# Designs tried in a protein design run: designed miniproteins, single chains, continued (2). Part 22

Each design is a single chain, and the fold is of that chain. pLDDT is the mean over its residues in the fold that is shown.

## One batch from the design tools (miniprotein)

Design m4734
Fold by ESMFold2-Fast:
Structure m4734 (fold): chain A 94 residues (1-94)
Amino acid sequence: MADAEALADAVEEALRSARELREEAERDPERAAEYARQARELLRGAEVMLDGARALRAEDPAAYERAEAAFEETRRVTRETEEIARRIEEERRR
């Protein structure tokens, strides 16, 4: 396996974890802010892995595209978790 494939797999793992955090935020809204913070940290880690895959793009462009797609989905899911946290914060202000 090329190193770029391992980096793409790592970004896909980050996506799976981000989806789990969103599900937990929906199930336990009182902790949504904590799950949003964890998702943001996870997204930062995935960005580092994507940068690694980008450095290897010329050798394995398919792995880079896979990593980029998984990273964009991780960003979207993280935003959804943050929206849940924001809504709960607004409800607490009522």
Scores: mean pLDDT 86

Design m4735
Fold by ESMFold2-Fast:
Structure m4735 (fold): chain A 89 residues (1-89)
Amino acid sequence: SDVEEAAKKVMEEAEKLGDEEALELAREAYEKKDANQLAAAILRVLGTKLGESELGRELAEEVLREGISEEMERRVLERTAEIVEKAIK
């Protein structure tokens, strides 16, 4: 499963970062094949790596609450771009 393979990689990254909450989200995504939990884990890990951990947590909570709709996907992508832009500074 694409979700399982991606979740394994996110678990490795979360473990390297020492982010236990991101690791739990990725582990649940692996076990349940849940794309929303996978997306939340990715956003949390990305936020931490880019020095925007609070924004990453906010986006992860939004995905877990509302799931990935077309509108949510756009918001997540726009906010992820903002995190990346801040990291380049």
Scores: mean pLDDT 76

Design m4736
Fold by ESMFold2-Fast:
Structure m4736 (fold): chain A 105 residues (1-105)
Amino acid sequence: MSEEEREFLRDALAKAIQKLLGVSPEEARAMADKVLDRALEIAKARGRDEITLPDFARALYEFVKENNIDLKEFLDAIVEAAKDDPVRYVNLKSLATLLRNLFGL
């Protein structure tokens, strides 16, 4: 994952977290960073230096379970966070579809 892709995903996660948990933008960003740090930790434990979709999916699952969030609602909120940018919207919608398939949703 490139630094630009990581920044973009962090911003989308932070907006989704803020919407669903009602936390401050700063708290939402810190929580988004923890999800991405956890995904990287999982990737490294599996012998990789970059986050892959399964690593990210596991980190997301742990996060929604810990915070009692509905996974489908969370994925929908991530897509909604990019609605004003057509390129980002298409990319996040594709990512959300892959994640839904991986989770059996």
Scores: mean pLDDT 79

Design m4737
Fold by ESMFold2-Fast:
Structure m4737 (fold): chain A 95 residues (1-95)
Amino acid sequence: STEEIMLRIVELEVKVHYMMSRISEATNDEIREMSKLLVERLKLLDTLTPEQQKLTDEIGLEAVLLFHQLLQQGVSLDDAFKQAIEHARKLIKEK
């Protein structure tokens, strides 16, 4: 569904932003994985209308900001990711 595509793009956005925050410590294999996630994100965005792309970008930014806020508050990586993606899922359903 369109909602599943949008949610996958948001998941990729959060993962890429996390990897970028640790890029100085990243292995060559981790950098290659990040590149693959970026390519997947671009391909998925191309399947959406301009309006859906804009909405996905706005929700993605909110999810990234929430994810980093939770990490700063001492929430575990896995829990911060789950909470950020769940927040994004709710926003996608409301719009």
Scores: mean pLDDT 87

Design m4738
Fold by ESMFold2-Fast:
Structure m4738 (fold): chain A 74 residues (1-74)
Amino acid sequence: ALEEELERRLHRLDVALEVADALIRIGAEIDLELYERIGDPKIPEIEAQLAAYEASLPEIRERRREEIRREVEE
């Protein structure tokens, strides 16, 4: 869920930057404020959440495996 949101936001940012770069190459006038807004402030937040989750993954995965085993054994 969070990984998909991060990937989607990063993809949109990459596309926006590619379009902006292409416009600059053809000499189009770009609003500098709009250029600064191309960044997504949610990306650092999601990355921090994923990093915290990733650090806990070994314990979480081991616990989830045990929970799944209990559910299957019911």
Scores: mean pLDDT 63

Design m4739
Fold by ESMFold2-Fast:
Structure m4739 (fold): chain A 92 residues (1-92)
Amino acid sequence: AELERRAQILRARVLALSEQVARLLYKQGKLTPEEYEELLARLEAAYAGLPAEAQAAYRETLAELEGVETLEELERRYAELLEEAERLRAQR
């Protein structure tokens, strides 16, 4: 179904954003090496469970986020994804 497909792609985008947030927090010394490794392992497990199209969306989103160095910009992008999720739920 189209709605389920969009939901999986949206989930992939959220996971990619979470990885970039973790990377910035680790660079800023706000995550220990152990906390960072645990978070990455959880993200890897979630990614492995995604369908191929959503995995592609994850990689593309992560590449787009590579140049983003502020948590403020990532928080803004996360808010946009939440609004998209609310719109998808409203279509049910």
Scores: mean pLDDT 82

Design m4740
Fold by ESMFold2-Fast:
Structure m4740 (fold): chain A 79 residues (1-79)
Amino acid sequence: SAAEEALKEALRVVREIAEEAAARAAELEDPRERARVLLEAAEEAKEKAEKILEDYPEAREKMKEVLDEEIELLRELEE
């Protein structure tokens, strides 16, 4: 279905952003800087995923819930 294809695309984009951010964070010595890189990437992933899923509100809500939880945890790590 179109909704399933949109969800697959959103997951692909989120994974690519996460992998790139993880690689950047691994090069950093300061745990606060690592958390910041991961936080910025999570917020970018959320924005991109919401745009891809704009016509599929149920899938968008599920994706938003997961990414909002990740963002909240990363904000706590940044202090």
Scores: mean pLDDT 82

Design m4741
Fold by ESMFold2-Fast:
Structure m4741 (fold): chain A 86 residues (1-86)
Amino acid sequence: GMEEARRLGLEGARAYAEAERILADPNASPQEVARATGLALRGIGDAIQARLLAGSEEGKRMVEEGAEEAGLSEKGKERLVKAVTG
């Protein structure tokens, strides 16, 4: 369902956004960096699943909308979309 794809896209984008914020801090602890890495991988996985469920064009749009709603930076949004679309 499209509702599941939209939910996964948003949840994935939120995880990726949190990871981006942590990794942008040069004073982040090793534990914070490890957590952020896991969040980034989870975010990419959720976004890929959303794209697969919704189809190529619709899935890309859902990931882009999720990234904007999650407050991803312009570069973060571009990176997440690229990771999902190849």
Scores: mean pLDDT 82

Design m4742
Fold by ESMFold2-Fast:
Order: sequence, then C-alpha cells, then structure tokens
Structure m4742 (fold): chain A 63 residues (1-63)
Amino acid sequence: MEKEKEERLKKARQEATDIIGKALVDAFRLLREEGPSAAERARKLVDEGIKKANEIIEQAKKE
C-alpha cells in the first residue's frame, strides 16, 4: 500500500507540474500578445492551473 501510494503521489506531482507549466506558458503568451491590460486574466489562468494541480495531488492522497 505505501509503495503504491508513493507511486501515485509521484505521478500526481508530475501531472501537477505539467499543468502549472502550461498555465504559465499561456499566461506569459497573453501578456506578450495583449500587454499589461491582460495581467488580471493571465493571473487568473495561473491561479486556475495551481488550483487544478492541487486538486490532482489531494485526490491522489485520498486514494
């Protein structure tokens, strides 16, 4: 059980990292293309990515 849980957490952390990375890329693209006026929308994208990543990690902990 412990080893299987550790493997699930490892997978979840990797997936979470990928989600956050994509959100950051999308946010920086928005800022580059739309300028400072897109800062609030870009921040929201990052916040949503972090929230989704946290949900994946918490779900893996509960399984």
Scores: mean pLDDT 80

Design m4743
Fold by ESMFold2-Fast:
Structure m4743 (fold): chain A 90 residues (1-90)
Amino acid sequence: MSREEAERRLREAEELLKDPDVEVRLEAVRELGELLEHPDEEVALRALRAIAEATKDPDERVKEEALQVLGRALSHPNERVREAALEALK
Protein backbone atom coordinates (compact mmCIF):
# COMPACT_ATOMS: atom_id res chain seq x y z
CA MET A 1 0.00 0.00 0.00
CA SER A 2 1.38 3.41 -1.00
CA ARG A 3 1.62 6.27 1.53
CA GLU A 4 -0.99 8.25 -0.46
CA GLU A 5 -3.42 5.29 -0.42
CA ALA A 6 -2.77 4.78 3.32
CA GLU A 7 -3.43 8.49 4.06
CA ARG A 8 -6.69 8.32 2.09
CA ARG A 9 -7.77 5.17 3.98
CA LEU A 10 -6.84 6.86 7.29
CA ARG A 11 -9.07 9.87 6.47
CA GLU A 12 -11.95 7.58 5.49
CA ALA A 13 -11.58 5.38 8.61
CA GLU A 14 -11.37 8.45 10.91
CA GLU A 15 -14.67 9.71 9.44
CA LEU A 16 -16.30 6.26 9.74
CA LEU A 17 -15.42 6.19 13.48
CA LYS A 18 -17.98 9.04 13.85
CA ASP A 19 -20.74 7.12 12.06
CA PRO A 20 -23.94 6.44 14.08
CA ASP A 21 -23.89 2.77 12.90
CA VAL A 22 -21.94 0.46 15.24
CA GLU A 23 -21.10 -1.97 12.39
CA VAL A 24 -19.56 0.92 10.38
CA ARG A 25 -17.43 1.96 13.40
CA LEU A 26 -16.32 -1.68 13.92
CA GLU A 27 -15.22 -1.85 10.27
CA ALA A 28 -13.30 1.43 10.75
CA VAL A 29 -11.40 0.01 13.76
CA ARG A 30 -10.47 -3.08 11.70
CA GLU A 31 -9.25 -0.90 8.81
CA LEU A 32 -7.18 1.19 11.28
CA GLY A 33 -5.70 -2.07 12.64
CA GLU A 34 -4.44 -2.89 9.13
CA LEU A 35 -3.05 0.65 8.68
CA LEU A 36 -1.18 0.23 11.98
CA GLU A 37 0.95 -2.41 10.16
CA HIS A 38 2.03 0.11 7.49
CA PRO A 39 5.84 0.62 7.31
CA ASP A 40 5.47 4.43 7.42
CA GLU A 41 5.80 5.53 11.07
CA GLU A 42 3.50 8.57 10.71
CA VAL A 43 0.76 6.41 9.12
CA ALA A 44 1.07 3.82 11.93
CA LEU A 45 1.04 6.52 14.66
CA ARG A 46 -2.00 8.24 13.12
CA ALA A 47 -3.85 4.90 12.96
CA LEU A 48 -2.91 4.24 16.61
CA ARG A 49 -4.28 7.65 17.73
CA ALA A 50 -7.61 6.95 15.98
CA ILE A 51 -7.76 3.47 17.57
CA ALA A 52 -7.06 5.03 21.00
CA GLU A 53 -10.08 7.36 20.51
CA ALA A 54 -12.21 4.31 19.59
CA THR A 55 -11.50 2.84 23.08
CA LYS A 56 -13.84 5.61 24.37
CA ASP A 57 -16.70 4.51 22.08
CA PRO A 58 -20.13 4.16 23.79
CA ASP A 59 -20.56 0.65 22.27
CA GLU A 60 -18.78 -2.16 24.14
CA ARG A 61 -18.00 -4.15 20.95
CA VAL A 62 -16.20 -1.16 19.39
CA LYS A 63 -14.28 -0.53 22.64
CA GLU A 64 -13.25 -4.22 22.88
CA GLU A 65 -12.06 -4.32 19.25
CA ALA A 66 -10.05 -1.10 19.74
CA LEU A 67 -8.48 -2.38 22.99
CA GLN A 68 -7.50 -5.65 21.25
CA VAL A 69 -5.80 -3.70 18.45
CA LEU A 70 -3.96 -1.49 20.99
CA GLY A 71 -2.85 -4.63 22.87
CA ARG A 72 -1.35 -6.04 19.66
CA ALA A 73 0.43 -2.68 19.07
CA LEU A 74 2.43 -3.25 22.29
CA SER A 75 4.38 -5.85 20.21
CA HIS A 76 4.77 -3.58 17.15
CA PRO A 77 8.27 -3.56 15.54
CA ASN A 78 8.42 0.28 15.78
CA GLU A 79 9.40 1.55 19.27
CA ARG A 80 7.46 4.84 18.96
CA VAL A 81 4.29 2.89 18.09
CA ARG A 82 4.80 0.58 21.11
CA GLU A 83 5.33 3.60 23.41
CA ALA A 84 2.20 5.34 22.05
CA ALA A 85 0.14 2.15 22.55
CA LEU A 86 1.34 1.83 26.17
CA GLU A 87 0.46 5.49 26.85
CA ALA A 88 -3.02 5.02 25.27
CA LEU A 89 -3.73 2.06 27.60
CA LYS A 90 -3.09 4.13 30.76
Scores: mean pLDDT 85

Design m4744
Fold by ESMFold2-Fast:
Structure m4744 (fold): chain A 98 residues (1-98)
Amino acid sequence: ERAPLYFLFAKLNPKYRSKRLQIVEEIIAKAHEAGEGVGPFDNTDEELGLVAPTRAAGEVVFEKAKELGEKKRWISSIELYAQRSPTDVRLVDKYEFK
């Protein structure tokens, strides 16, 4: 069966690395409002990874990350992928901030 998992990857603005925990908390809180469990997947000082169980949750985390990039400049780029199988990985959306 090909129920997709959604993976958000967000690159942090190096000037705002101190906002890493707040970025994660705000994105997870927004997903929780949508009734979906979202968790950290892979995190470094420069990049955040989050996994979402549904397309709706994936879209919510993408929009919240985009808002933090546009309004706060905390994020430099975001990518959202849908993975149905190890060989079926699709880019759903992408945004790069100036």
Scores: mean pLDDT 75

Design m4745
Fold by ESMFold2-Fast:
Structure m4745 (fold): chain A 57 residues (1-57)
Amino acid sequence: GRKAVAKEDVQLVGARIVTLPKGTELEVLKEYEDGLAEVRTADGVVGLVDASKLEIL
């Protein structure tokens, strides 16, 4: 997947909603047409985030 960094605090929506702080490094697994991205955190948590709040590398 692509590397990305959170440009601001982002809600990761999976089994629960988790707030990821600005500067969190993520792996983008898939981007969706509605502006959502499926991402994985460094600790292996997978969920959906607002892609507009990510800088994709």
Scores: mean pLDDT 82

Design m4746
Fold by ESMFold2-Fast:
Structure m4746 (fold): chain A 120 residues (1-120)
Amino acid sequence: SSMAAQIRAALAALEGATVRLFSAIKALASTADEETRKKMLELIDKAQAELAELVRRIRQAIDNQDWEAAKAALQRYLEVVRKLVEEAKELFPGKAEYLDRLLAEIEALVQRMLALIDQA
């Protein structure tokens, strides 16, 4: 129960960091030409939908204390975020370092959650 509470708090922090990443990429898209902007917004919409579903699965896994399912969903979460950042870096190469810093925050939070699960 107390470990599940710590993992839920870490998930909330992960969701917050992900919202910051989406806001940053949307801000970059707003400065782009129309075609680049449309492509980036489509990539964001797809990633947001998939990550929202993964958050629901992570929460369900935590509630059920299904730590293997929680780890699998977290690994998939990280894959989706990494792919989005890679695609954003291709469209905004001048912002690669900035995007990598936002990704590093998300990666650190996922690693923290995986470490908490291993102690559960």
Scores: mean pLDDT 90

Design m4747
Fold by ESMFold2-Fast:
Structure m4747 (fold): chain A 67 residues (1-67)
Amino acid sequence: SREELVKEIQEIIKELRERGKFLEAENIDSGLKMAQAGGPITLEQVLTIGRLFLEDASPAEVAAALG
């Protein structure tokens, strides 16, 4: 559900902050807010990007996963 996706994304933001990945956490938080406001990015895309950041994926790897 939408509520479960939001919850998973919030847990990823928390984990990124706990790992000292503050820029990545801020980017995912911004993405979550955009998706919730009906922006061009989906909750599923935000979740995917967040998971990749937890895996230390490069910006190029993140872009490849979305395209």
Scores: mean pLDDT 83

Design m4748
Fold by ESMFold2-Fast:
Structure m4748 (fold): chain A 103 residues (1-103)
Amino acid sequence: MEEKVREVIEELRKDPVTEPEADFIEEVREEVGDRVALLVAAHIYERRGWEEKAEELRKIVEDTPEEVLELAEKLLDLYTKLLLGETSYEEEKKKLIEELKKL
């Protein structure tokens, strides 16, 4: 998993348009680990229409509990709110990260 997360981050950082997404994935990795970082990356790839790359990442983490999948999706939704300039992002992010750490 570690090598795959690093590969994803490096690939997204090559394009200025996806660089903020790479930074977000790295932050998720540091806080809650490689598995959740790959789940977030798979959702980002899917939303960008990179279905084959998203499916590759999903296969690596296919044994992930549904509760963790739901929390990872919520983290990505909070990132979208940050891009829209919402001020409550940091408190909500901290709450979701703490919930993920308990799993």
Scores: mean pLDDT 75

Design m4749
Fold by ESMFold2-Fast:
Structure m4749 (fold): chain A 101 residues (1-101)
Amino acid sequence: SREEKLREIEELAERIRRAAREVGVPEERAEAIARALRENLARLLENELDEEALEELLEAARVAAETPELIREALRLAPDAPPALLATGIISLGKLRLLEK
C-alpha cells in the first residue's frame, strides 16, 4: 500500500543517515542527505510512477543503506555536492551494484 511504501522510504532514509554517519559524514550533512533521499522517493510515489520503477529505486536505496562503501564512494566523487545530488548519486551507485549481481 501507499502507507507501507512511505514507511519503507522513511526507514531507508534513516538507514542511509546511519550509514553516512558510519563513514564519517557530520550529523547535519547526513540528515540533509537522508531528507533529500526521502523527499525524492516520496515525490516519485506521489506522481504515481510505474510501480516496477519505484521498486527498483527502493532496492537500489536498500543496497546503498547496507553498503556504506557506496556512500563513501559518492562522497569521494563529489565531496562538496548539494545533498540532493549526493542522494541521487548514492541511489545510482546502489543500482549499479544491483546490476553486478
Scores: mean pLDDT 81

Design m4750
Fold by ESMFold2-Fast:
Structure m4750 (fold): chain A 81 residues (1-81)
Amino acid sequence: MEGAEEARKYAEEGDGAKAGLKGGEGAEEAYKKGDLEGAKEAMKEATEGVKVAEKDVEKAVGGAIRAMGSVVQLLIEKGLL
């Protein structure tokens, strides 16, 4: 099951968006071939990849909030706040 294998590889590498895309592509190809088991496996990997992507977005947002806190602290130190 190529799409599921690629999705798992990208999920392990931390690329949740690519994992989701590859899993979805593999599921569509398997479904067109009548391979329902392979399609189900690829969909599972795609779903797990999307969850990894959500965590990456949360980390990015957390970093932005921390950076904003540093700017506020700098303004206080300069007497602008």
Scores: mean pLDDT 61

Design m4751
Fold by ESMFold2-Fast:
Structure m4751 (fold): chain A 100 residues (1-100)
Amino acid sequence: MSPRQQAIVATLEGLMKKLEEALKNKDYEGALKIAEDMVVLLYITYEEHLPDNEELKELIERLKELLKKMEEAYKNKDEEGFKKTAEEFLKLVKEIIKLI
């Protein structure tokens, strides 16, 4: 793994821990912002450093779909749906990290 890939992975792992802490504190607004920041970082990583990685692109699109579900659950004050979708989001991020 290159030093730049290591830095990206470390940043993502840090954001994952922050998202888990936000969920523990029922800070769903903060959790949404962290999830959005992770999607942005991964998309920039794909476009600027891994543009030929179509598998990464497809997984990022799945993360965007999960983010939209988290936003909808937050809007509807569905705490259980938010938590479930956030757990699916974190699991998918962990799988994406294996590709970086």
Scores: mean pLDDT 83

Design m4752
Fold by ESMFold2-Fast:
Structure m4752 (fold): chain A 89 residues (1-89)
Amino acid sequence: NATAIAAREAQRDFERVKERAESLKDNPEEALKYIQEEADRWEAKARAVRGGVGTIYGVAAQGLRDYAESLKKEVELRKKNEELQKILE
């Protein structure tokens, strides 16, 4: 049951990170930094343990990395769109 507990912990933490990132909507660079810091934390936890629990922590860290990459791409697209609007004005 340790793996099930770890999976629920990772799920709750992922949702918490998403909620915090959304609260930083007006500062996407701060949101990105926060997500990366949380990913680093889960990677450290994954390295400290073995077996299924370590695998779950590793998956949680990768999910946060993927989320940060997605947000970074969204921010880049937003900045490009703002630049285009500036030119059209």
Scores: mean pLDDT 79

Design m4753
Fold by ESMFold2-Fast:
Structure m4753 (fold): chain A 83 residues (1-83)
Amino acid sequence: SDQEAAERHIAEFRRGLSSVPAELRELLVEATRKIYSSDLPEIEKTKLLFLWLAAATDALLGTRLGNEEMLRRAEEVARALIE
């Protein structure tokens, strides 16, 4: 049930990023999963979520504007959040 709710939330994130290239979209989804599964204090998870929101914004705007630098930045931040 909790896993089912998390899966639904992830599906909603993936849907919100549907215009983003699939590889970057899945990387952003993996980053959110990594943040919530970490042993970090809640305040640190919140900070990472703000970084994720910035990366997701760059991904959406970069896709809309055809801005490759924004897309690359989004990918770099998403990868850093997974590490």
Scores: mean pLDDT 82

Design m4754
Fold by ESMFold2-Fast:
Structure m4754 (fold): chain A 102 residues (1-102)
Amino acid sequence: MEKIKKAVKEYFEKVKERLEAEKDEKSLESLEKILEELEKEKKYEEALVFLMGLELGLTVDTARKLAEDEEVVKKVAELVEKGDIEGAREIILKADEELAKK
């Protein structure tokens, strides 16, 4: 769990920095609100999938759907706890491909 919480903070800072550079104030405000709500509910693994998806360039809608997929969330969390960040990124990208083929 500590690695998950650390990764959530790290990916939040990356996405926040990008949105600030793009001057997308509304997306930044929405991102902060979503993260605050997820931290309140202790949904750190879901927050991680959402943030990693956004960092990978997925749309908000797609990243949100993947964060609601319990199997994707579980696999990403397990890989991040093992330190396999690249494996976690691959799981998200593969799930995005499968969602697009629907």
Scores: mean pLDDT 78

Design m4755
Fold by ESMFold2-Fast:
Structure m4755 (fold): chain A 112 residues (1-112)
Amino acid sequence: SLLDALESAINTLDEDTALETLDLILERYGNGSEAEKRAASVFKRHLSDLLISRKGLKELEEVPNKTLEQEIAIALSRVAVEEDKRLALEALDKLDLPGDVKLRLEAILLKS
């Protein structure tokens, strides 16, 4: 399904595939109004930011024998990821999607 494809793209930090798959979900389930299109654009931006911040965190975590400065950078990066996740969830809540689709998208973001 499109939702399973989106979850896979998010878990692999494949931003281009995640955003393309999200566009297909929003086209299928969205109401097509201008307000919905604006809300969808905001959600896509925050999802993009989340995937970028998660990729940065992963790169920092992969450094062996971390210095104190690198450990601080990881702690700050984790805060940025959680903030980007919160903003993505807030943007998702503004979308007029079927309840089951919205709950699945929320679950995907929370598990990521």
Scores: mean pLDDT 87

Design m4756
Fold by ESMFold2-Fast:
Structure m4756 (fold): chain A 69 residues (1-69)
Amino acid sequence: MEELRREAEELLERANELANRSTDLELEVEATMVAISAAVVLHLPMSEEEMREEIRKLRERIEELEAKL
């Protein structure tokens, strides 16, 4: 569980950095939405399996957005 929380915190930081560095409003909004989703994963009660799946989806999304930068 702690490893998954650390991954969610990493994704939150990456999403915030992307939003701060973006000069494209659409990319900034998408990155902000990923940050909100990562914060939700960190604060809502969920199973380890659910957290792992949500982290996987968020990682895929942030990598896609970073590729557009």
Scores: mean pLDDT 80

Design m4757
Fold by ESMFold2-Fast:
Structure m4757 (fold): chain A 100 residues (1-100)
Amino acid sequence: AAEDTLAALRAVVEAAGVDTAGLSNDEIVLTATRLVAEEELERAREARAAGKGSITEVGAEMRLLATATDVYLLEKAGLISEETAEEAIAILREAMREIR
């Protein structure tokens, strides 16, 4: 459950070429959140440039909301701090504003 969610976020960080062996859960979640926000913003910008924005923007918003839900579940499970969850949610909310 929550451990599987953390493993999925760790996989996002590792796919970006970052070694996670030395990172705390908090550092992994913040790094994954920044990577997801950056990827979805770039995807939305590219789709708008191609005249295909609407469906890609919905997909980007859904990915950001899913990531916010994951962050909430990890905080509720005690795997990350409340401060880390608040910072991660702030990053996702800013990305959501930029997609529109």
Scores: mean pLDDT 83

Design m4758
Fold by ESMFold2-Fast:
Structure m4758 (fold): chain A 73 residues (1-73)
Amino acid sequence: VDLSTYPAYDFLLQVPNVGEELAQQLVDMGFKTGQDLMNITVSDLTKLPGMDVYTAGLILDQIKSTAKKLESS
């Protein structure tokens, strides 16, 4: 899967604990493709309302795990 052409919104919907609202918020922050999400940081996630460092770290790990699953077909 070519993450540089994979829409970030569709990618995020496959990530556990990421619903439509959180996916849209990340797209609105400038993450447009799956490749952009590979560069996401805890600091980027903590800009979201109610997001703490611990929860941001868990979501980041889930994003990385989802990318590995998509790469393994």
Scores: mean pLDDT 79

Design m4759
Fold by ESMFold2-Fast:
Structure m4759 (fold): chain A 90 residues (1-90)
Amino acid sequence: SNLQSELDRLKKELETEAKNYEVKAKEIADQLATQNRQLTADYQAAREKGDLETASRLEQERQNVAKQLANEIDDYMKKALELRKKAEEL
């Protein structure tokens, strides 16, 4: 049936789009890990120098970056889940 062929194509398209969002979420997670390592290193250096003001600022920045990137990961994963649900309902 031509209709079945079209439904199979739409399912594959939705699954591909979902996978693309999952890849983006993973890339942001990898970026978060890299940023957290850098900020942690800078925080430790500031602490060793007794620069408590810089250490406090870096810790705040680390928390803000983690929260922002976690929200972006959640948004992409929600989009992926919605697309997979649509594919399952076809």
Scores: mean pLDDT 87

Design m4760
Fold by ESMFold2-Fast:
Structure m4760 (fold): chain A 81 residues (1-81)
Amino acid sequence: SKTAEEILQELKELLREKFEAAGVTDKDRTISRLGLATLIEKAMNPDTPIWEQVKEAAKRLGIELSDEEAKKIAELLQLPE
């Protein structure tokens, strides 16, 4: 199992290009907002897979993720099913 700090670092590395394109200055805050937005999407659309919830949450924050990127983020966030 990865620590929370290791997960945060991997998310920052995975999303580096997307964050730069979106003008994100506070990466930690943006990752926290993505997590919260994903929980909201999970509550609104419980029958969709978690990676689709991540993708929609990111879209609401102005970040466009590929299906592969959304799946990697879903795995790293370790959100409950």
Scores: mean pLDDT 79

Design m4761
Fold by ESMFold2-Fast:
Structure m4761 (fold): chain A 74 residues (1-74)
Amino acid sequence: ATTTETVTIGGETAVVTTTQDGNTTVVKAETSSGNVFELTQDGNIVTLTEEKDGVKKTLVIDLATGESTSSTSS
């Protein structure tokens, strides 16, 4: 199922879309300033991605071990 919600924080509006399929959850947030945030959870693996001003930052978290890795690309 897919759900869409609009949130406003500090005068900035974000459209949040959540999609669930089995054990996979994808949450995507697009802000009025043009920033994109995406969270994907597949079992115990959570991937967080932020795109801002052409820079993409990715954080991967393993919920079973508590380990995380981060990377930045531009």
Scores: mean pLDDT 77

Design m4762
Fold by ESMFold2-Fast:
Structure m4762 (fold): chain A 80 residues (1-80)
Amino acid sequence: SMALPSEEEKEELTKEIIEEIEKALKEEGIELISIEIISVEAYLDEGNRLVLGIRARITYRDKNNVEHTVEWHVSKIIEE
């Protein structure tokens, strides 16, 4: 049986996802100013794949030097 990740494992996976987001934003010329994690949930989807649901508040500066603060909820499939 596949167990849901521990709190320590969720923190590690969240860190990996944040690093991926930071890299993607840098490639687009977007400066990540801050990321505040509001909540992290772990669950198995219909295909028994591990999914992390993350709610975060992100402050970033776009390529036109305009600052934005947004809240999003994203689900990331963990393939590894």
Scores: mean pLDDT 76

Design m4763
Fold by ESMFold2-Fast:
Structure m4763 (fold): chain A 83 residues (1-83)
Amino acid sequence: TPEEAVEVLERASEEILRVADPFDRRVAMIEASLTMAILAAKDGNLDLAVETVKRTVEWAREQNMPEEVIRILEEALEELERL
C-alpha cells in the first residue's frame, strides 16, 4: 500500500542519515531522491517510487558511496518490490 511504501522510504532515509555525513552533497542528492520517491508513493504512484529508488541505487554505486548506504537503499528497494 502507499502507506507501507512511505514507511519503508522514511526508515531508509533515517538509516542513511544515521550512518552517513548529512552535509555530503552525494548524501543530500540521495535524500532529495528519497523525498521524491516518498511524494510519488503518497500520490499512489508506487511504480514511480520503485523506479526512483532503483535509479538512486544505481547513482549511489556510480558515486562510490559507502557499502552501508548502498545496502540500506537496496534493502528498501527489495521491500518496496514485495509490496
Scores: mean pLDDT 87

Design m4764
Fold by ESMFold2-Fast:
Structure m4764 (fold): chain A 57 residues (1-57)
Amino acid sequence: MRRAVATADVDTDSPVVPAFRAGQELTILREYSDGNYVVEVDGRRGLVGGSLLERVD
């Protein structure tokens, strides 16, 4: 299973970007060629820029 850790706090009302905290673990579901990832955190899925993630696998 591909895992990452958030590098910053994200507070958002967006339906496509999940809110999370720095140091929170996320599951990577898909990687896009533009550097964006589909992630899952606390049962929520959304699109996150790779600059906000540090891979741990």
Scores: mean pLDDT 74

Design m4765
Fold by ESMFold2-Fast:
Structure m4765 (fold): chain A 72 residues (1-72)
Amino acid sequence: MDEKRREAERHFELGREAIRQGNYKEALKHVEKAIELLERPSLEMLALGLHAAQEAGDKETVERLEKLIGEL
């Protein structure tokens, strides 16, 4: 459990950094990996993923993440 949490946190940090650099496709890959590793991703992780997906033009991922956020 702790190992998956740590890996997810690392990917979340890499995703945040990629967004700061304007690399939205790379950011989305990292945030998606962080979400995949956790049964209950945080609102902050889901929101970062939504932002990256919107900027990358990934409409399907936007709709999926909006649904997950709405279910919190």
Scores: mean pLDDT 80

Design m4766
Fold by ESMFold2-Fast:
Structure m4766 (fold): chain A 65 residues (1-65)
Amino acid sequence: MTEEEIELLRKISEVVLKYGTPEEKEAFQKIIDEYREGKITLEEAINRIKEVMSPEAREALEKEL
């Protein structure tokens, strides 16, 4: 995991914590766990996060990235 990947995940985490529901936060954590276990790529993790977030939270995420 590179420093740039860690920083990107930190920004995503802050958006999810600020705009996400408890269910979205749980889904986010599960996706991050799969990425950390090497089951999915960073790109797949980001795409899954976008899919589980509400349209408003997704727009906020895209603005921060």
Scores: mean pLDDT 74

Design m4767
Fold by ESMFold2-Fast:
Structure m4767 (fold): chain A 99 residues (1-99)
Amino acid sequence: VFEEIKKAKTLEEALEILSKFKSPQAVLDGIVAIHKYKGPEIAKPLIAAAIYVSDDPEVVFRLYLIARDLLGITHEELREIAEKLPQEVLDKVKEALSK
């Protein structure tokens, strides 16, 4: 699964890979790996979407730490990114985190 992350070229391909993870923690680890192998262009919208759709305070807190450490962006910037994303992306991220 982590080797598949290196092959992802788009946000949609990254979401398909993340959908294979069995837990919210594994999805978070997958987002960190996406940043490592693909950079902020894919990781940033994924982190923004995950924070926006997540109902778990611990998952949200971990995502904010990841955003701070990897991207250096503010909570307000993350919200603005999420609000501009297609609803289909938000729905797929919510489904991945609900496992």
Scores: mean pLDDT 76

